# Designs tried in a protein design run: designed miniproteins, single chains, continued (3). Part 28

Each design is a single chain, and the fold is of that chain. pLDDT is the mean over its residues in the fold that is shown.

## One batch from the design tools (miniprotein)

Design m8947
Fold by ESMFold2-Fast:
Structure m8947 (fold): chain A 87 residues (1-87)
Amino acid sequence: SENEKRFEELLEKLREIAKEVDPEVQALIEEVIKALKEGYETGKVEEQAKRAGPPLVEAVTLLSKTSVERAREVAELVNEALKAIYE
């Protein structure tokens, strides 16, 4: 219950950031959110973590060119979401 609530709050923060960034980066963040949500719902965490990796790296790389703070925030939120799934 608490882990489910925390997970949803982390995804919502990622969605908020996605609304404020370039459309290309928004699409990549949305791919990461989809993979995280599917990992949580199916329990196939390793498969979905592998799916989240490439779009996360691309999003962080693009964001780091304009906002290092946003890049760090996205990476940290994704790491915390993966941790919440694993617990």
Scores: mean pLDDT 81

Design m8948
Fold by ESMFold2-Fast:
Structure m8948 (fold): chain A 80 residues (1-80)
Amino acid sequence: MSPEEKKQQAEQEFLEVIGEYFRLLWEDPDTPPEKLEEIKKQMDEKLEEFKKYASPEEQQLYQQIYDIVKKGIDEQIKRL
């Protein structure tokens, strides 16, 4: 795969993990903390992969998205 293709794949995988989190919020409000921790770990791993191929501006944007979603997950775990 080219570096651009690797970037696009990592971006897609990162967004898919975020999408799974929002699906779980809507479909399964009783999602256990262990599942939420797994989602955070997957988000971190996919973001780090994306950053290897992303521009500084793209890295900053996706880091901000990650930080917002992670805060939401952390607050949900704290309430459980």
Scores: mean pLDDT 82

Design m8949
Fold by ESMFold2-Fast:
Structure m8949 (fold): chain A 85 residues (1-85)
Amino acid sequence: PPVVPEELRIRIRDPLTGEEFDDLVDLMAAATAAHGEAADPQGTRRYVPSKEEQVALMERILATLPEGSYQRKALLANMERFLNS
């Protein structure tokens, strides 16, 4: 199975809570699950927040990422796919 490329591996810190996590890696895991394979809960966040809470968190992260970065572009693409799931 393919490994997430280093370009997509980032550690993001929520400026409000100070919590650190690899959000883009988690989003990549969610995108992979959308291919119709068995659900991969270990590849997603280790809790079950509402979709609205997840979207709000992603919006905060986007505010901290520079425009035009590869991480921001990948996050936006995965966010759209997540919302359509």
Scores: mean pLDDT 54

Design m8950
Fold by ESMFold2-Fast:
Structure m8950 (fold): chain A 70 residues (1-70)
Amino acid sequence: DDTKRAMAIKATEETSREAKELGRVEEAEKLAQEARNGDYKTASDANARMGRLLTELKREAEAAAARAAA
C-alpha cells in the first residue's frame, strides 16, 4: 500500500527534523534515508526507532534543564 508507505516516510522525515534540532543529525538522517529507500515495513521500523531516539533526547534535555534550574 503506497499510501501507508508514503505516510510512514513523511512521519519519519518530520521526526527526523526534530531529532536534528536536538543534535542527533547523523542518526536522524540515516533513519530518514532508510525509510525513504525501503518498503513499508522498513519505513515503519525506521519511524519507530526515530520515536525512541526522540524520547531519549527529550529526557536528556529535561534532565539538563532541571540541573541548570537548580
Scores: mean pLDDT 79

Design m8951
Fold by ESMFold2-Fast:
Order: C-alpha cells, then sequence, then structure tokens
Structure m8951 (fold): chain A 69 residues (1-69)
C-alpha cells in the first residue's frame, strides 16, 4: 500500500539521519557505520531498489560518512 511505502521512506530518511550523526560522532566505530549502511540497503531493497541502485547509494553514503569523520 502507499501508506506502507510512505512508512518505509520515512524510516529510510531516519536511518540516513542516524548515519550522519554516527559519522560526526568521534565515539562511533566503523562497525556502527557499516551496520547502519546495511540497514539502509535493506530498506532500499524493500522499496524496490535494484542491486545496482543499492550499491551506488551505499557507496555514496559510505563516502559521505568518511568525509564527515
Amino acid sequence: SMAEREALVAELLRRIGRLLELARDPSSSQADIDRELDRIGALMRRLGASDGEVQAAVDTFRQLAKDAS
């Protein structure tokens, strides 16, 4: 349903926000960042993203996290 898709999109946006907070937090480990990236990828797949789209997005977010650290 559209409501389920909207809930998944809202969760995806919350996860991206959490990833940015983890990237800015000097107490966060690479394992913390990797776990959040895995959760983002899983949500994107549930939203119908292809393997290529998920990989490109995760690579982009991983680079963003490194630049923020």
Scores: mean pLDDT 85

Design m8952
Fold by ESMFold2-Fast:
Structure m8952 (fold): chain A 71 residues (1-71)
Amino acid sequence: SSASERIGRVAVGLANAMGKDPEKERELKERLVDILITEYGLSRAEAEERVRQLVQDIRDGLASLEEIMAK
């Protein structure tokens, strides 16, 4: 599957884990960081910032994978 499809699946899992399973939330955040570094060539700091933005968007109920991937 494409990197975008993998990010989408992990983001859905993250949304389901947020506020319910802190260990799974941490695991899924690191998985997103790793995908962004390996597939998009981002630095760790850039990947962590993008994941932070995704987490905020999910919390606000505004998460759109297409819009996030266009950043």
Scores: mean pLDDT 77

Design m8953
Fold by ESMFold2-Fast:
Structure m8953 (fold): chain A 67 residues (1-67)
Amino acid sequence: MAELEAALERERALREELAKTAPVTTHVIAGQVFAGGAGDEAVVAAFRAAAERHREEAERIAAELEA
């Protein structure tokens, strides 16, 4: 139970942080969506690509620190 509680807390905190920046990020991506057409598939794809880039960068930095 404690692990689930901690995981939920982390997810919540992350979601809250994302929500704070989401309006700005969504605003920028919304511009591309308008150009690309209707549907949130492009928005979701863009978010995943951005998240992957950030994760990749974080992993690279972590690896460099370990080296």
Scores: mean pLDDT 54

Design m8954
Fold by ESMFold2-Fast:
Structure m8954 (fold): chain A 92 residues (1-92)
Amino acid sequence: SETLARLQRVAAEGGLRVVAALRARDAAAARAALDAMRDEAVALAPEEQREAIRAALAEDAALAEAAAADGSISDEELAAAEAQLRAALAAL
């Protein structure tokens, strides 16, 4: 599905921006990245899925802000996440 591939690209590209924000310990950048991902995903999604997407990404934004603020995610975990997201993009 072209729509599924576009949603997967939005998630992977947005995820890379979140990883960069977490590495920088920038809670505002982490929230902005998730908010942009939400808006792009909602625009692509069928109407019946939009509220579920908003709810999921709002939860993720709160978790990403907390993680950026407390530095709870290690450099090794961030590098692993970046590698996984780049591999996902390459597979699209």
Scores: mean pLDDT 86

Design m8955
Fold by ESMFold2-Fast:
Structure m8955 (fold): chain A 86 residues (1-86)
Amino acid sequence: AAAAERAKALGEEYAAQAKKYVDQALSLPESEINERLKLLNQASGYTANAELYYGTYAKQSGDTEVAQKRAKEMRDLVNATRAKIE
């Protein structure tokens, strides 16, 4: 259905934005801890939005496995990166 595909596309777009903020945080010097954490907080926000849209995709398509896998990958990416910075 077109609605399910739109939800998936939005989820993937927010996931891509989250990764851009993670990459920006990692590109900063290790001394810039506060600025790196600000970028990771923005990435966390985009991750939450992506999870919302992947959840909508799962409800409309019945494909819960894809939604759960992508949500986990994004949470793990942000959490692992935060642990390396802190």
Scores: mean pLDDT 80

Design m8956
Fold by ESMFold2-Fast:
Structure m8956 (fold): chain A 79 residues (1-79)
Amino acid sequence: DQQAEAERRLAAVRDLVARARAAGASPLEIETLRLVLEDGLSYAEAARELGLSPAAVRRRVATVLKRLGLSEAEARAAV
């Protein structure tokens, strides 16, 4: 069921974003997390959208997830 899968994924992303915000993530860190997890962009694609390097995007995502006690693999599996 594509609808149920999309709803589950959106709910998981919204939960991660809410937790990141509660942990003190900046609006720019939240936007980066949404592009990678909600929109499914690669680091290179997200970097293009944000005017950053792919390394900067990866670092920003890693910083947010570390505050949540999550690895990148765990966050991607949850979405």
Scores: mean pLDDT 78

Design m8957
Fold by ESMFold2-Fast:
Structure m8957 (fold): chain A 85 residues (1-85)
Amino acid sequence: SLEDQLLQQMKQAIENQDVDGLRELLQKVLDTLDPEKALSILSEVTRYVSDLYDQGRISDETLEQIGKVIGEAIVKAISRLMERP
């Protein structure tokens, strides 16, 4: 599915420490999925980042950058959810 493709691409961007690529993919998630599905995928991505950090595969600096970009996407998804009829 598109959801699975976006999730796999975001996981790859995180492993490559590609913060700009992750930001672009997060914007696609927000633009293409309903807010509930977007929040579900953002939750999965957040767990993946946590797992990689616990494994020592991302630095504190990269975690801070990724966390900020994901946090911004979560705020946008919640805002869109609150605007639904």
Scores: mean pLDDT 86

Design m8958
Fold by ESMFold2-Fast:
Structure m8958 (fold): chain A 63 residues (1-63)
Amino acid sequence: GNGEAAAAGAERRMTEIGRANERLQGLSSSGSGEAVGDDKARGTLVIDGETLTSLLSAEQALA
């Protein structure tokens, strides 16, 4: 099926998500209470919800 094409796309997308995740983590850590949490996570989720939301939550817990 589309596994091969999806895998290639996911790889490059993960790199971009990594950068977006770093910005979101900064917002959730130093940003406003309104500009963080589920509100921002929902917007970012449109890119790749499972990986991004998991990382965001995990890293915030680690911090």
Scores: mean pLDDT 56

Design m8959
Fold by ESMFold2-Fast:
Structure m8959 (fold): chain A 101 residues (1-101)
Amino acid sequence: MSEEALELIKKSEEYYKKGDYSKSASYFSAAGILASLSELEGDLEGAGRVLKRMGDFYASQGNYKEASKLYKRAAELFEKAGNLEEAKEAQEKSKELEKKA
């Protein structure tokens, strides 16, 4: 599910670049649902990876408030998964963007 969610984010990014914001939003929403399902199935690292990538997408658009929230959630999931490197990276990114929001 997390790998499928990452592919949906790539499609969201591609449609956004093409100006198809409706399809972009649809794929992005679907990726968020798959991230939630990955977490429910115990793939915390995969779910964290998807949320981090969604945060990257929002940050690239200047939506720092939403990006910060996604990075905070990703950090929590990475910590629970035992991936302290990714958790630290996501937490620092969240703090940086929170100051810009």
Scores: mean pLDDT 84

Design m8960
Fold by ESMFold2-Fast:
Structure m8960 (fold): chain A 80 residues (1-80)
Amino acid sequence: MEKIREHNRLADEYEPEFVEAMRKAGELSEEVVKQKTYEEQREATKKVIEKISPYGPYIEKYGKAVLEAMKLSVDELEEK
């Protein structure tokens, strides 16, 4: 529970632009998978990187919080 609350708190502390950028990066990632040629996949991947690279430090902190929340969820399942 504590790690899930920390995850939500960090998400709230980050700029709304970060949340929006992650959502758009997800949409662009789906477009990468749909590309038929390697060159098109590479160009789509560059757009994803360009969209999220300014949020590198936020992504690192956010990623750690998500990983900890996921580990806590596994621990809760193992308590059964």
Scores: mean pLDDT 60

Design m8961
Fold by ESMFold2-Fast:
Structure m8961 (fold): chain A 99 residues (1-99)
Amino acid sequence: SEAQRQALREALEFARDVLDALISGFAGASNEERVAALRGAVGGIVTVLASVDPEVAARVRELGEEAVAAARGASNAEIQALARELLRRIGALIEEHAA
């Protein structure tokens, strides 16, 4: 439906805002703090998506869990790259479902 497509676009905007804020906030944080922040961001995005499209939410949860696993022991720059790649993949998935 058009309402579902609009809700998916709004969920993407939320995901972009959350992940962009997370990327900008990594200065001075420990690896454990960055991993926790990324996990929290993924959880928030999944919660919003679950109310709109549970299948999209489940796929984003999988992508997010992969990113969180890769972030353990990673450098700040590597975690920022993981967060950007996660946002790109979430965007592509939502665009596919909103088409």
Scores: mean pLDDT 82

Design m8962
Fold by ESMFold2-Fast:
Structure m8962 (fold): chain A 60 residues (1-60)
Amino acid sequence: MIRDEILERARKLAREGKPVDEVVQEAASIAVDKGLTPEEVAQLMAEARRIAEEVKRELA
């Protein structure tokens, strides 16, 4: 699923040390480019933020 690919990308970027906000912006940009609806983009941004914050906590 394209959503799974985007969330996997978000997790990878967070592990590479990207700030949470940059990870969320990257996920949103990919989702829009892939033709997701505004509602789907908003949900994906929230999920990407959660993943990025979780990865940052794991690395601390």
Scores: mean pLDDT 82

Design m8963
Fold by ESMFold2-Fast:
Structure m8963 (fold): chain A 87 residues (1-87)
Amino acid sequence: SDEVLEELKKLIESLSREELAEKIKDFLINELHLPEAFGEAMAKQILSLSKEEIIELFEKAYNKEEVPGVLVIGKSLFEKLVKYLKS
C-alpha cells in the first residue's frame, strides 16, 4: 500500500518549502535524535529543491532506493513523519 506516500505528497504540496524544511529538520533532530547539524543540512537541501523533486526523493526513499543527500527511512518512520508534518 502507498497510502502513507499519497498523504505525504499532499502534505508536501500543501506546506511551504520553509514549513517543510523546518518540520523535517525538527523531526530528524527531536524524533530520530540525529545531530542538529545533520537536520540543518537536510533542511537546507529541501529548500534547494522544487516540490516535485522533494516528492521524487521521498518516493525513492520509501521504496528503499538510493537517495543522495536524503536520509533513507523505513515505512514506519514515514508514518511518523506524516503525523509530525500534520502537527
Scores: mean pLDDT 76

Design m8964
Fold by ESMFold2-Fast:
Structure m8964 (fold): chain A 78 residues (1-78)
Amino acid sequence: KKLSREEAQLLIFTESNLAMSEMASLVMSPQELRQLLQGFIAENQANLARARAIGASDAVLQRMQAIIDEQQAMYRRA
């Protein structure tokens, strides 16, 4: 279904955070990457909670959770 402006903004912010994580993985040491990912994961968990609170669509919630899961996987691989 069509996204609201607030849903779109939260999703864009979360997607941007993932893109930064992927770029950081190319240039940062494993220790630096882990610290960055801890911050991003915490931020994205807060964003997901906010999305749930405003009644975001299941598609948005699922995508945001998938991004958190990928960042957690990156953390474990580092």
Scores: mean pLDDT 84

Design m8965
Fold by ESMFold2-Fast:
Structure m8965 (fold): chain A 112 residues (1-112)
Amino acid sequence: MLEEISAENLFDGSILPPEVIETIERAALALLEGDESFKVPQEYLGYALYHVGADLSPYSLIEKLLLTALALRTESFDLLPRSMQRIAQRIVEEYREEIEAHRDEIRAYLAR
């Protein structure tokens, strides 16, 4: 089931500039399409993960995908603080199967 992104999600325009949100959404589309060449600057992972914290259980499927794409597509991922790498790896491991199960619905939403 595709959930709408709430006004209180981590990509709220009051916290992140519009260009950061657009870049993260493009990373999510690239992840769904299997395009491994698209990368997000490492500081964008800081914007999302430091402000949101470690508990992702209340997030919608799309928000989980956006965080997973940000984690996997961040340039210089290996140069991030180990705490951030651990959070990103946890996101990938916990939500991968859920995201894959709904790939087509999420793709349609992001391409709107």
Scores: mean pLDDT 62

Design m8966
Fold by ESMFold2-Fast:
Parts: structure tokens; sequence; C-alpha cells
Structure m8966 (fold): chain A 111 residues (1-111)
């Protein structure tokens, strides 16, 4: 059960520790993603983005795009990867921007 980690993330958010809570929600989402529980993964990635805003959530946005791609929701995947590119650029994270761009190009070939 991941319930203790989910409760910790909720408590961190209640304390205004949004970056820590967002990182933990992104980790929870990744755990569900590896278990192929895509709807639960997406719920946690959405919580991560909501806490810090899209501009500070490049990793979670890439993970949202990966979920949508697994579900063959290519338009939603493209939107998530485009938001991730913008977020990565705002953060000055060139490696993350490159990853978002590569994912976007891959999805555009499938759509």
Amino acid sequence: SLLPLEKLAEKLAEQGKYDEASNLYTYLGLTYFHDKKYDEALEYYNKAVELTGSSNSARALIRQGEVHKKQKKYDEAKEAFKKAQVAAESLGNEAMKKKATANLEAVEKEA
C-alpha cells in the first residue's frame, strides 16, 4: 500500500511545502505507472502540477504525456509535452526540455 506516502504528501501540502509534496506525488504517480495503473498515475501527476503550477512541473508534465501516450490519447499527450517544454525552458533545464521535445516529436509521428 502507498497510503502512508500519499498521507505524507497531503500533510506536506497542508503545511505549504508544495515543492516537497509535488515531488512526492510525482514519485507516487511513477510507481502506479510502472504497475500499469495509468488512471491512478495520472491522478497523482495532476496533483503534483496543481500544487506548483505548470511552469514548475516539467517532470510531472512529461509523466502526464507518457500516461496519455500509453492510453493512445495522442492529442492530450501532445498538449502535456508542449507544456513540459515551456516549463523546462522557464526552469532553464536543457536536459528536461530535450526530453519533452523528443517525446513530442515521437507522438506527432503516431498521430
Scores: mean pLDDT 86

Design m8967
Fold by ESMFold2-Fast:
Structure m8967 (fold): chain A 95 residues (1-95)
Amino acid sequence: APKVTVSAPATVKAGEQLTVTVNVSGADNDVYVKVTARAGDFTQTQSKTVKAGESATFTFDISSLKAGDQVTVTAKAIDENGNYSTDSKTVTVTA
């Protein structure tokens, strides 16, 4: 089964882009990675195929969010056999 880990900053300034890094391990083949950034009614999803043992970066436009909002970034990695794992990190939007 794949293992996925999300690395994200603890805070991001209002009006800036949110960039997160996803690392994939514990798989012999490439895995499909879906990353969702969510804060209240705000949701953005991006996906990539990531080679096992590699990392990928995902950048989200959070310009509609305000200081004090919390963004939950969830990564889901799915292998060719349908096995999956998830990891999540919370990012606070600052002034």
Scores: mean pLDDT 84

Design m8968
Fold by ESMFold2-Fast:
Structure m8968 (fold): chain A 113 residues (1-113)
Amino acid sequence: SKETLDEVLEKLQELVEKLRLELHKRAQEAVDKKDYELMEKLNELVQRLDELLQKFEEAVRKEDKEGALKTLEETIELLEEAKEELEGKDPETVEALEAFIEEIEELKKKIEE
């Protein structure tokens, strides 16, 4: 329902904002260590997350349940890819990404029901 999509959007916005803050903090720590490759990867991840959130907002406005589900699936794929790229380099970010994947999976189930 539209109400379910609106509730999921609100929760996704909160989750993305929390992850954005964590990724920005990690990017700043990377700069302090002169790890510019890690900084660029983390900033790219933030940009891609913002693009996916915008796509999800559009799907919710259109009441497009299939588009909303597809965007959540694309978000999970992005986070899994980021985990593999950061594995062994930044274990704290990997743990944060793993937690967010679990939260997004729960939101996906809520829409599918």
Scores: mean pLDDT 86

Design m8969
Fold by ESMFold2-Fast:
Structure m8969 (fold): chain A 72 residues (1-72)
Amino acid sequence: SNAKKGHEYVLMAQEYLRLGDYEKALEYAKLAIKYGMQAIKDGDVTSGTGAVISGIGLAYEASHKLGKTFEN
């Protein structure tokens, strides 16, 4: 399901963040948000919302590690 995919992408983003591969961590965090949002649309609100919130947090951390901001 999209909820399960969202959760799997959260786990991949967490793993790459721990490994210091911030570009892959950001990529998988964005996928977690995408599939989490689709899960919410499909009616899996609790699981989908969890994947979106986790994905946003991981994307933020990965972006900060990469120095990616609107100004830099």
Scores: mean pLDDT 83

Design m8970
Fold by ESMFold2-Fast:
Structure m8970 (fold): chain A 71 residues (1-71)
Amino acid sequence: MSPELQEKIEEAEKIAEKLKADPKLRGAGDYIENMVKQAKQLAAQSESEGEQMVQRIMDSLALQAKELAAA
């Protein structure tokens, strides 16, 4: 796994942990945590597949942030 992909995964894990610290956002944190676990498994088999999964996690975070800002 590339250092860049590992850094992206670690960043997503930190975001999930912060979300899980808030009871109102725990569901979103759990979802992102599960996606990160899948990304780690895929990255162990194929770096390209792991990168795609991490991109989807980041896209989901951007969408959730936009929805929270609109509320």
Scores: mean pLDDT 73

Design m8971
Fold by ESMFold2-Fast:
Structure m8971 (fold): chain A 68 residues (1-68)
Amino acid sequence: EEILEKWKFGNLIGYKVRKDGNLVYYSAKDEENIDYSLVVTETPEGKYFNKDGKEIDPYAGEIAIAVL
C-alpha cells in the first residue's frame, strides 16, 4: 500500500492509495480509524467497485470520491 494523496474533509481524513495496481479511496477519522462505508476501488481500466467488491456506475464512483 502506497499513500498517493491525503486531504481533510470536515473531521475525516481522505486517502488515495495505490494497492495491487488499483487506486483505493477511503476515509478515516484519523490514521487508525477507517470508515469503510466510503471505500471505492478504481481499476486501471476505469472501473469502480464498492467496499463489497461490487462494480458501481462510474458516475456513482466519482461522486463517492468527491464527497470523500
Scores: mean pLDDT 68

Design m8972
Fold by ESMFold2-Fast:
Structure m8972 (fold): chain A 142 residues (1-142)
Amino acid sequence: MTITVALLGLAGSGKTTTLAYIREGKVSNADARDRPSSVDTEVDGVRVRILDLGGLNPEAPEEEQLRLARSIVEALAGEDSVVVFVLGKVDEPIPAELEERMRRLAEELGVPLVRVSPRTGEGVEEMLREAIRLAEERRAAA
């Protein structure tokens, strides 16, 4: 079983740093086959492909962010694909209003919102396990 996990979040939310942590902390064939925006790994015996989809513009209106995020979620609709909203703590805290907005977007789209610390690995494994759980639930419902 291979599950695709697509990371979506605000520009500067730490998605790229999270992807780098997964690549460094888990054995990945980082030679020529791995794109800079993707990592293959394994969690609890499940093969996972992680994609960095880029950032949502934090200055954009909530309605525009929702439309873009919805289009991405719909484009990746499938039994083995899960979109995850990522909030990272890297150098600066994310403003509370942006965190609340991301929570609303995630709830409206039915996707998980996960806080991660790429420097400590906190939340990263939990994020991957949640994505696996959702993919398994979708497969069971099909």
Scores: mean pLDDT 66

Design m8973
Fold by ESMFold2-Fast:
Structure m8973 (fold): chain A 87 residues (1-87)
Amino acid sequence: SAEQEEMAKKLDELIEELDKLIEYLKEINAPQEVIEKAEELREYVKEIREKIPSMSEEERKEAWAELLEKLGEFQEFMGEEFAKLEA
């Protein structure tokens, strides 16, 4: 469906952005826990992306909601880590 194609595209774009972020974090020698959190999020997004063709509408909606929660948690974690660098 068009909605599945749109979701797949958004997840592909997110994976690319996470790959860039992980590369950047490694270049600046970020704490290992920060790198690991970014890598865990990337693997989670990849897993959802691979499952999209087999997902029902309800499963897709649940996966998207869970992804938004994980993204929010990751953004909060990154904000806290960034604040520590300014202290």
Scores: mean pLDDT 83

Design m8974
Fold by ESMFold2-Fast:
Structure m8974 (fold): chain A 67 residues (1-67)
Amino acid sequence: MEEEEKKFEELRKTISELVRKAYAAGVDPEEILRGVRAYAYSKGLTDEQIEELVAFAREELARLEAE
């Protein structure tokens, strides 16, 4: 697998942890998603990569809300 994919996997892990902690702390889901987008933007990611991380965060939130 490519080195860049591994770095993106680490970003997904970071986002997953941040989403779970914020949700557990009672942060509003919309605010969590805004935070994820801002974080990705600050990392200098492309628009496509930012949207991919935001979509991943939405899926994590959906899983947490279903439980």
Scores: mean pLDDT 78

Design m8975
Fold by ESMFold2-Fast:
Structure m8975 (fold): chain A 77 residues (1-77)
Amino acid sequence: ARDELLEEIAELLRELGYPDEEVEAIVEAMRNSSLSLEELEAIREGLRRSRSLEEADKEIARQLAPLFEERRARLLA
């Protein structure tokens, strides 16, 4: 079920024009996270609504922000 959602997200990212390397990095980050099925479904729906790479980037950042707050603080310090 979870892997099925990750595959759907990967397909949506490729359709939006993300290069394969970026798609793999994003999907691996999601796979290695504690994201719930509901959170992955929200990301999938957000990506379906995106019409450009810029919109998709903002949606991904928005959906993942609460889950990566401490990691982001360490990386951007």
Scores: mean pLDDT 69

Design m8976
Fold by ESMFold2-Fast:
Structure m8976 (fold): chain A 79 residues (1-79)
Amino acid sequence: EEEKKEEEERLEALRKELEERGYSEERIEELLEFYRKVRKWIDEESEETDKIRKLAGEIIKKNPDFSLVEMLEALLKKE
């Protein structure tokens, strides 16, 4: 339901946050590609979306204070 421009703006904001946190360029690209992949699955209503939603739900339930960055790291580690 969100336009591609909103996704690009979110990716740019996420990139800046990762740069401010001192992540390497390689790690930033890995996390951004994973985020793009997850967003594409959600938009396409794929079976992978259900798996990611379940994992994200379990992570946030145990770690309600996690930012988007911590969530992406935890999801990528389990992927």
Scores: mean pLDDT 72

Design m8977
Fold by ESMFold2-Fast:
Structure m8977 (fold): chain A 65 residues (1-65)
Amino acid sequence: SSELEALEKELLGALWRALQAGRLSEAQVQAIGREYRARFQPALDAGDYETAKAITRETLARVQA
């Protein structure tokens, strides 16, 4: 969905800003990305876009904390 795509772009932007600001290391960004994809991909493959959006919002909130 367009909403899911926008949320994923926002998450990528937040990760990039955290890396540039030194709040997260490259290793931490990679670890967050792997954990996110492991949870996100099964929801996406099942067509469960609401769960996929929830996982993305949860990850975004943690990155921005």
Scores: mean pLDDT 87

Design m8978
Fold by ESMFold2-Fast:
Structure m8978 (fold): chain A 62 residues (1-62)
Amino acid sequence: MEFAKWAIAGDLYRLEEKNGSKEKAIEELRKRLKTAKIPDSLFEEAVRYYEELKKRYEELKK
């Protein structure tokens, strides 16, 4: 179950890097996941998970 959130978070990271904007990355991924019928609640949870992963990654990078 966490796999889906992790995969979405990874896509968010890639799209944010590509677009230079977290909001734009979120919108693009939301469109893609809507095609796969992913619930908005799961996407919101994944965005939150992405923020947690980002914090953890920054801690690891020192």
Scores: mean pLDDT 72

Design m8979
Fold by ESMFold2-Fast:
Structure m8979 (fold): chain A 72 residues (1-72)
Amino acid sequence: KAAELKKKAEEARKKADEYRAEADRLSNQLREAGRKGASQSEIKALADRLMQKLGEAGKYEKEAAELEAELK
């Protein structure tokens, strides 16, 4: 039913937005760590987490887009 698909699309969009916000925060932390001369392992850990959050955001963005296309 259309209402159920709409709810799922909205939930996927919300999750994508949340992961994007986390990625933005990690991106800022990564830039600041580099500016402060943090260790290579600290920079790598932040970069790895940033990539994970971007991947999650992309996954939910794709899911939301597919559900939204279904709703047309």
Scores: mean pLDDT 83

Design m8980
Fold by ESMFold2-Fast:
Structure m8980 (fold): chain A 94 residues (1-94)
Amino acid sequence: DEKLKEVEKVKKEIEEKLKKGEYTFETEPLEVEENGKVKGIVESVKVNSDKEREVLLKSLENKNVKVISVVSGSEVMEEKAKEKEKKKKLEELL
């Protein structure tokens, strides 16, 4: 079945991309704090298509990661890291 071979090809491509780090996981949990206690942690990954979402969900089912979207781009990760570091340094200074 040509459809089955196509699904296997997409699965292999996604597995290779995951190993190469082409998918960026938002590993910084969205912490909701109330009165100094963490209420919840949400980890998310953005996908660019429904087909990629299905394959990623299957490959990550044992890792307890909620796949919503995949953010591709090292620049976005670098900017987020810089903002977090700047905020922490500012809080330590004040």
Scores: mean pLDDT 53

Design m8981
Fold by ESMFold2-Fast:
Order: sequence, then structure tokens, then C-alpha cells
Structure m8981 (fold): chain A 68 residues (1-68)
Amino acid sequence: MSREEQIAEMQARLEELLAAAARNPNMTVAQYSALVDKIAQAVQAARAGRLDEAQALVDEVEAMVAAI
């Protein structure tokens, strides 16, 4: 997979996770803020070419969403 394809896949996954979290009526403002901050970190890491760091941050976002 190319770097561009990997970045696009990660961004699509983060968008899905954020949309799912936003639809959850049990989501608090604090949880949503923390999620948005983590997503921003993942996107920044991906754009900087730190794909391993970006993937680890995506995994953390998935765990945060699953815990809600």
C-alpha cells in the first residue's frame, strides 16, 4: 500500500469513528473533546510521515470509542 493510500485509509477510519461517537447519546462533551484532540494528533502524525505513530493513535481512538 502506498503512503497516500495508507493516510487516506486512516483518515476515512477516523471520520467513521468520530461520526459514530457523535451519534452516541451517552457521549459527554469532555469525551468528545478528548476524542477530537486525539484525532488531530493522529492526522498531524500521518501528515508528518510518522505512519506508525499515526496508526497507534488511530488504535487509541478506536479503543476510546469502544469504551463509550
Scores: mean pLDDT 81

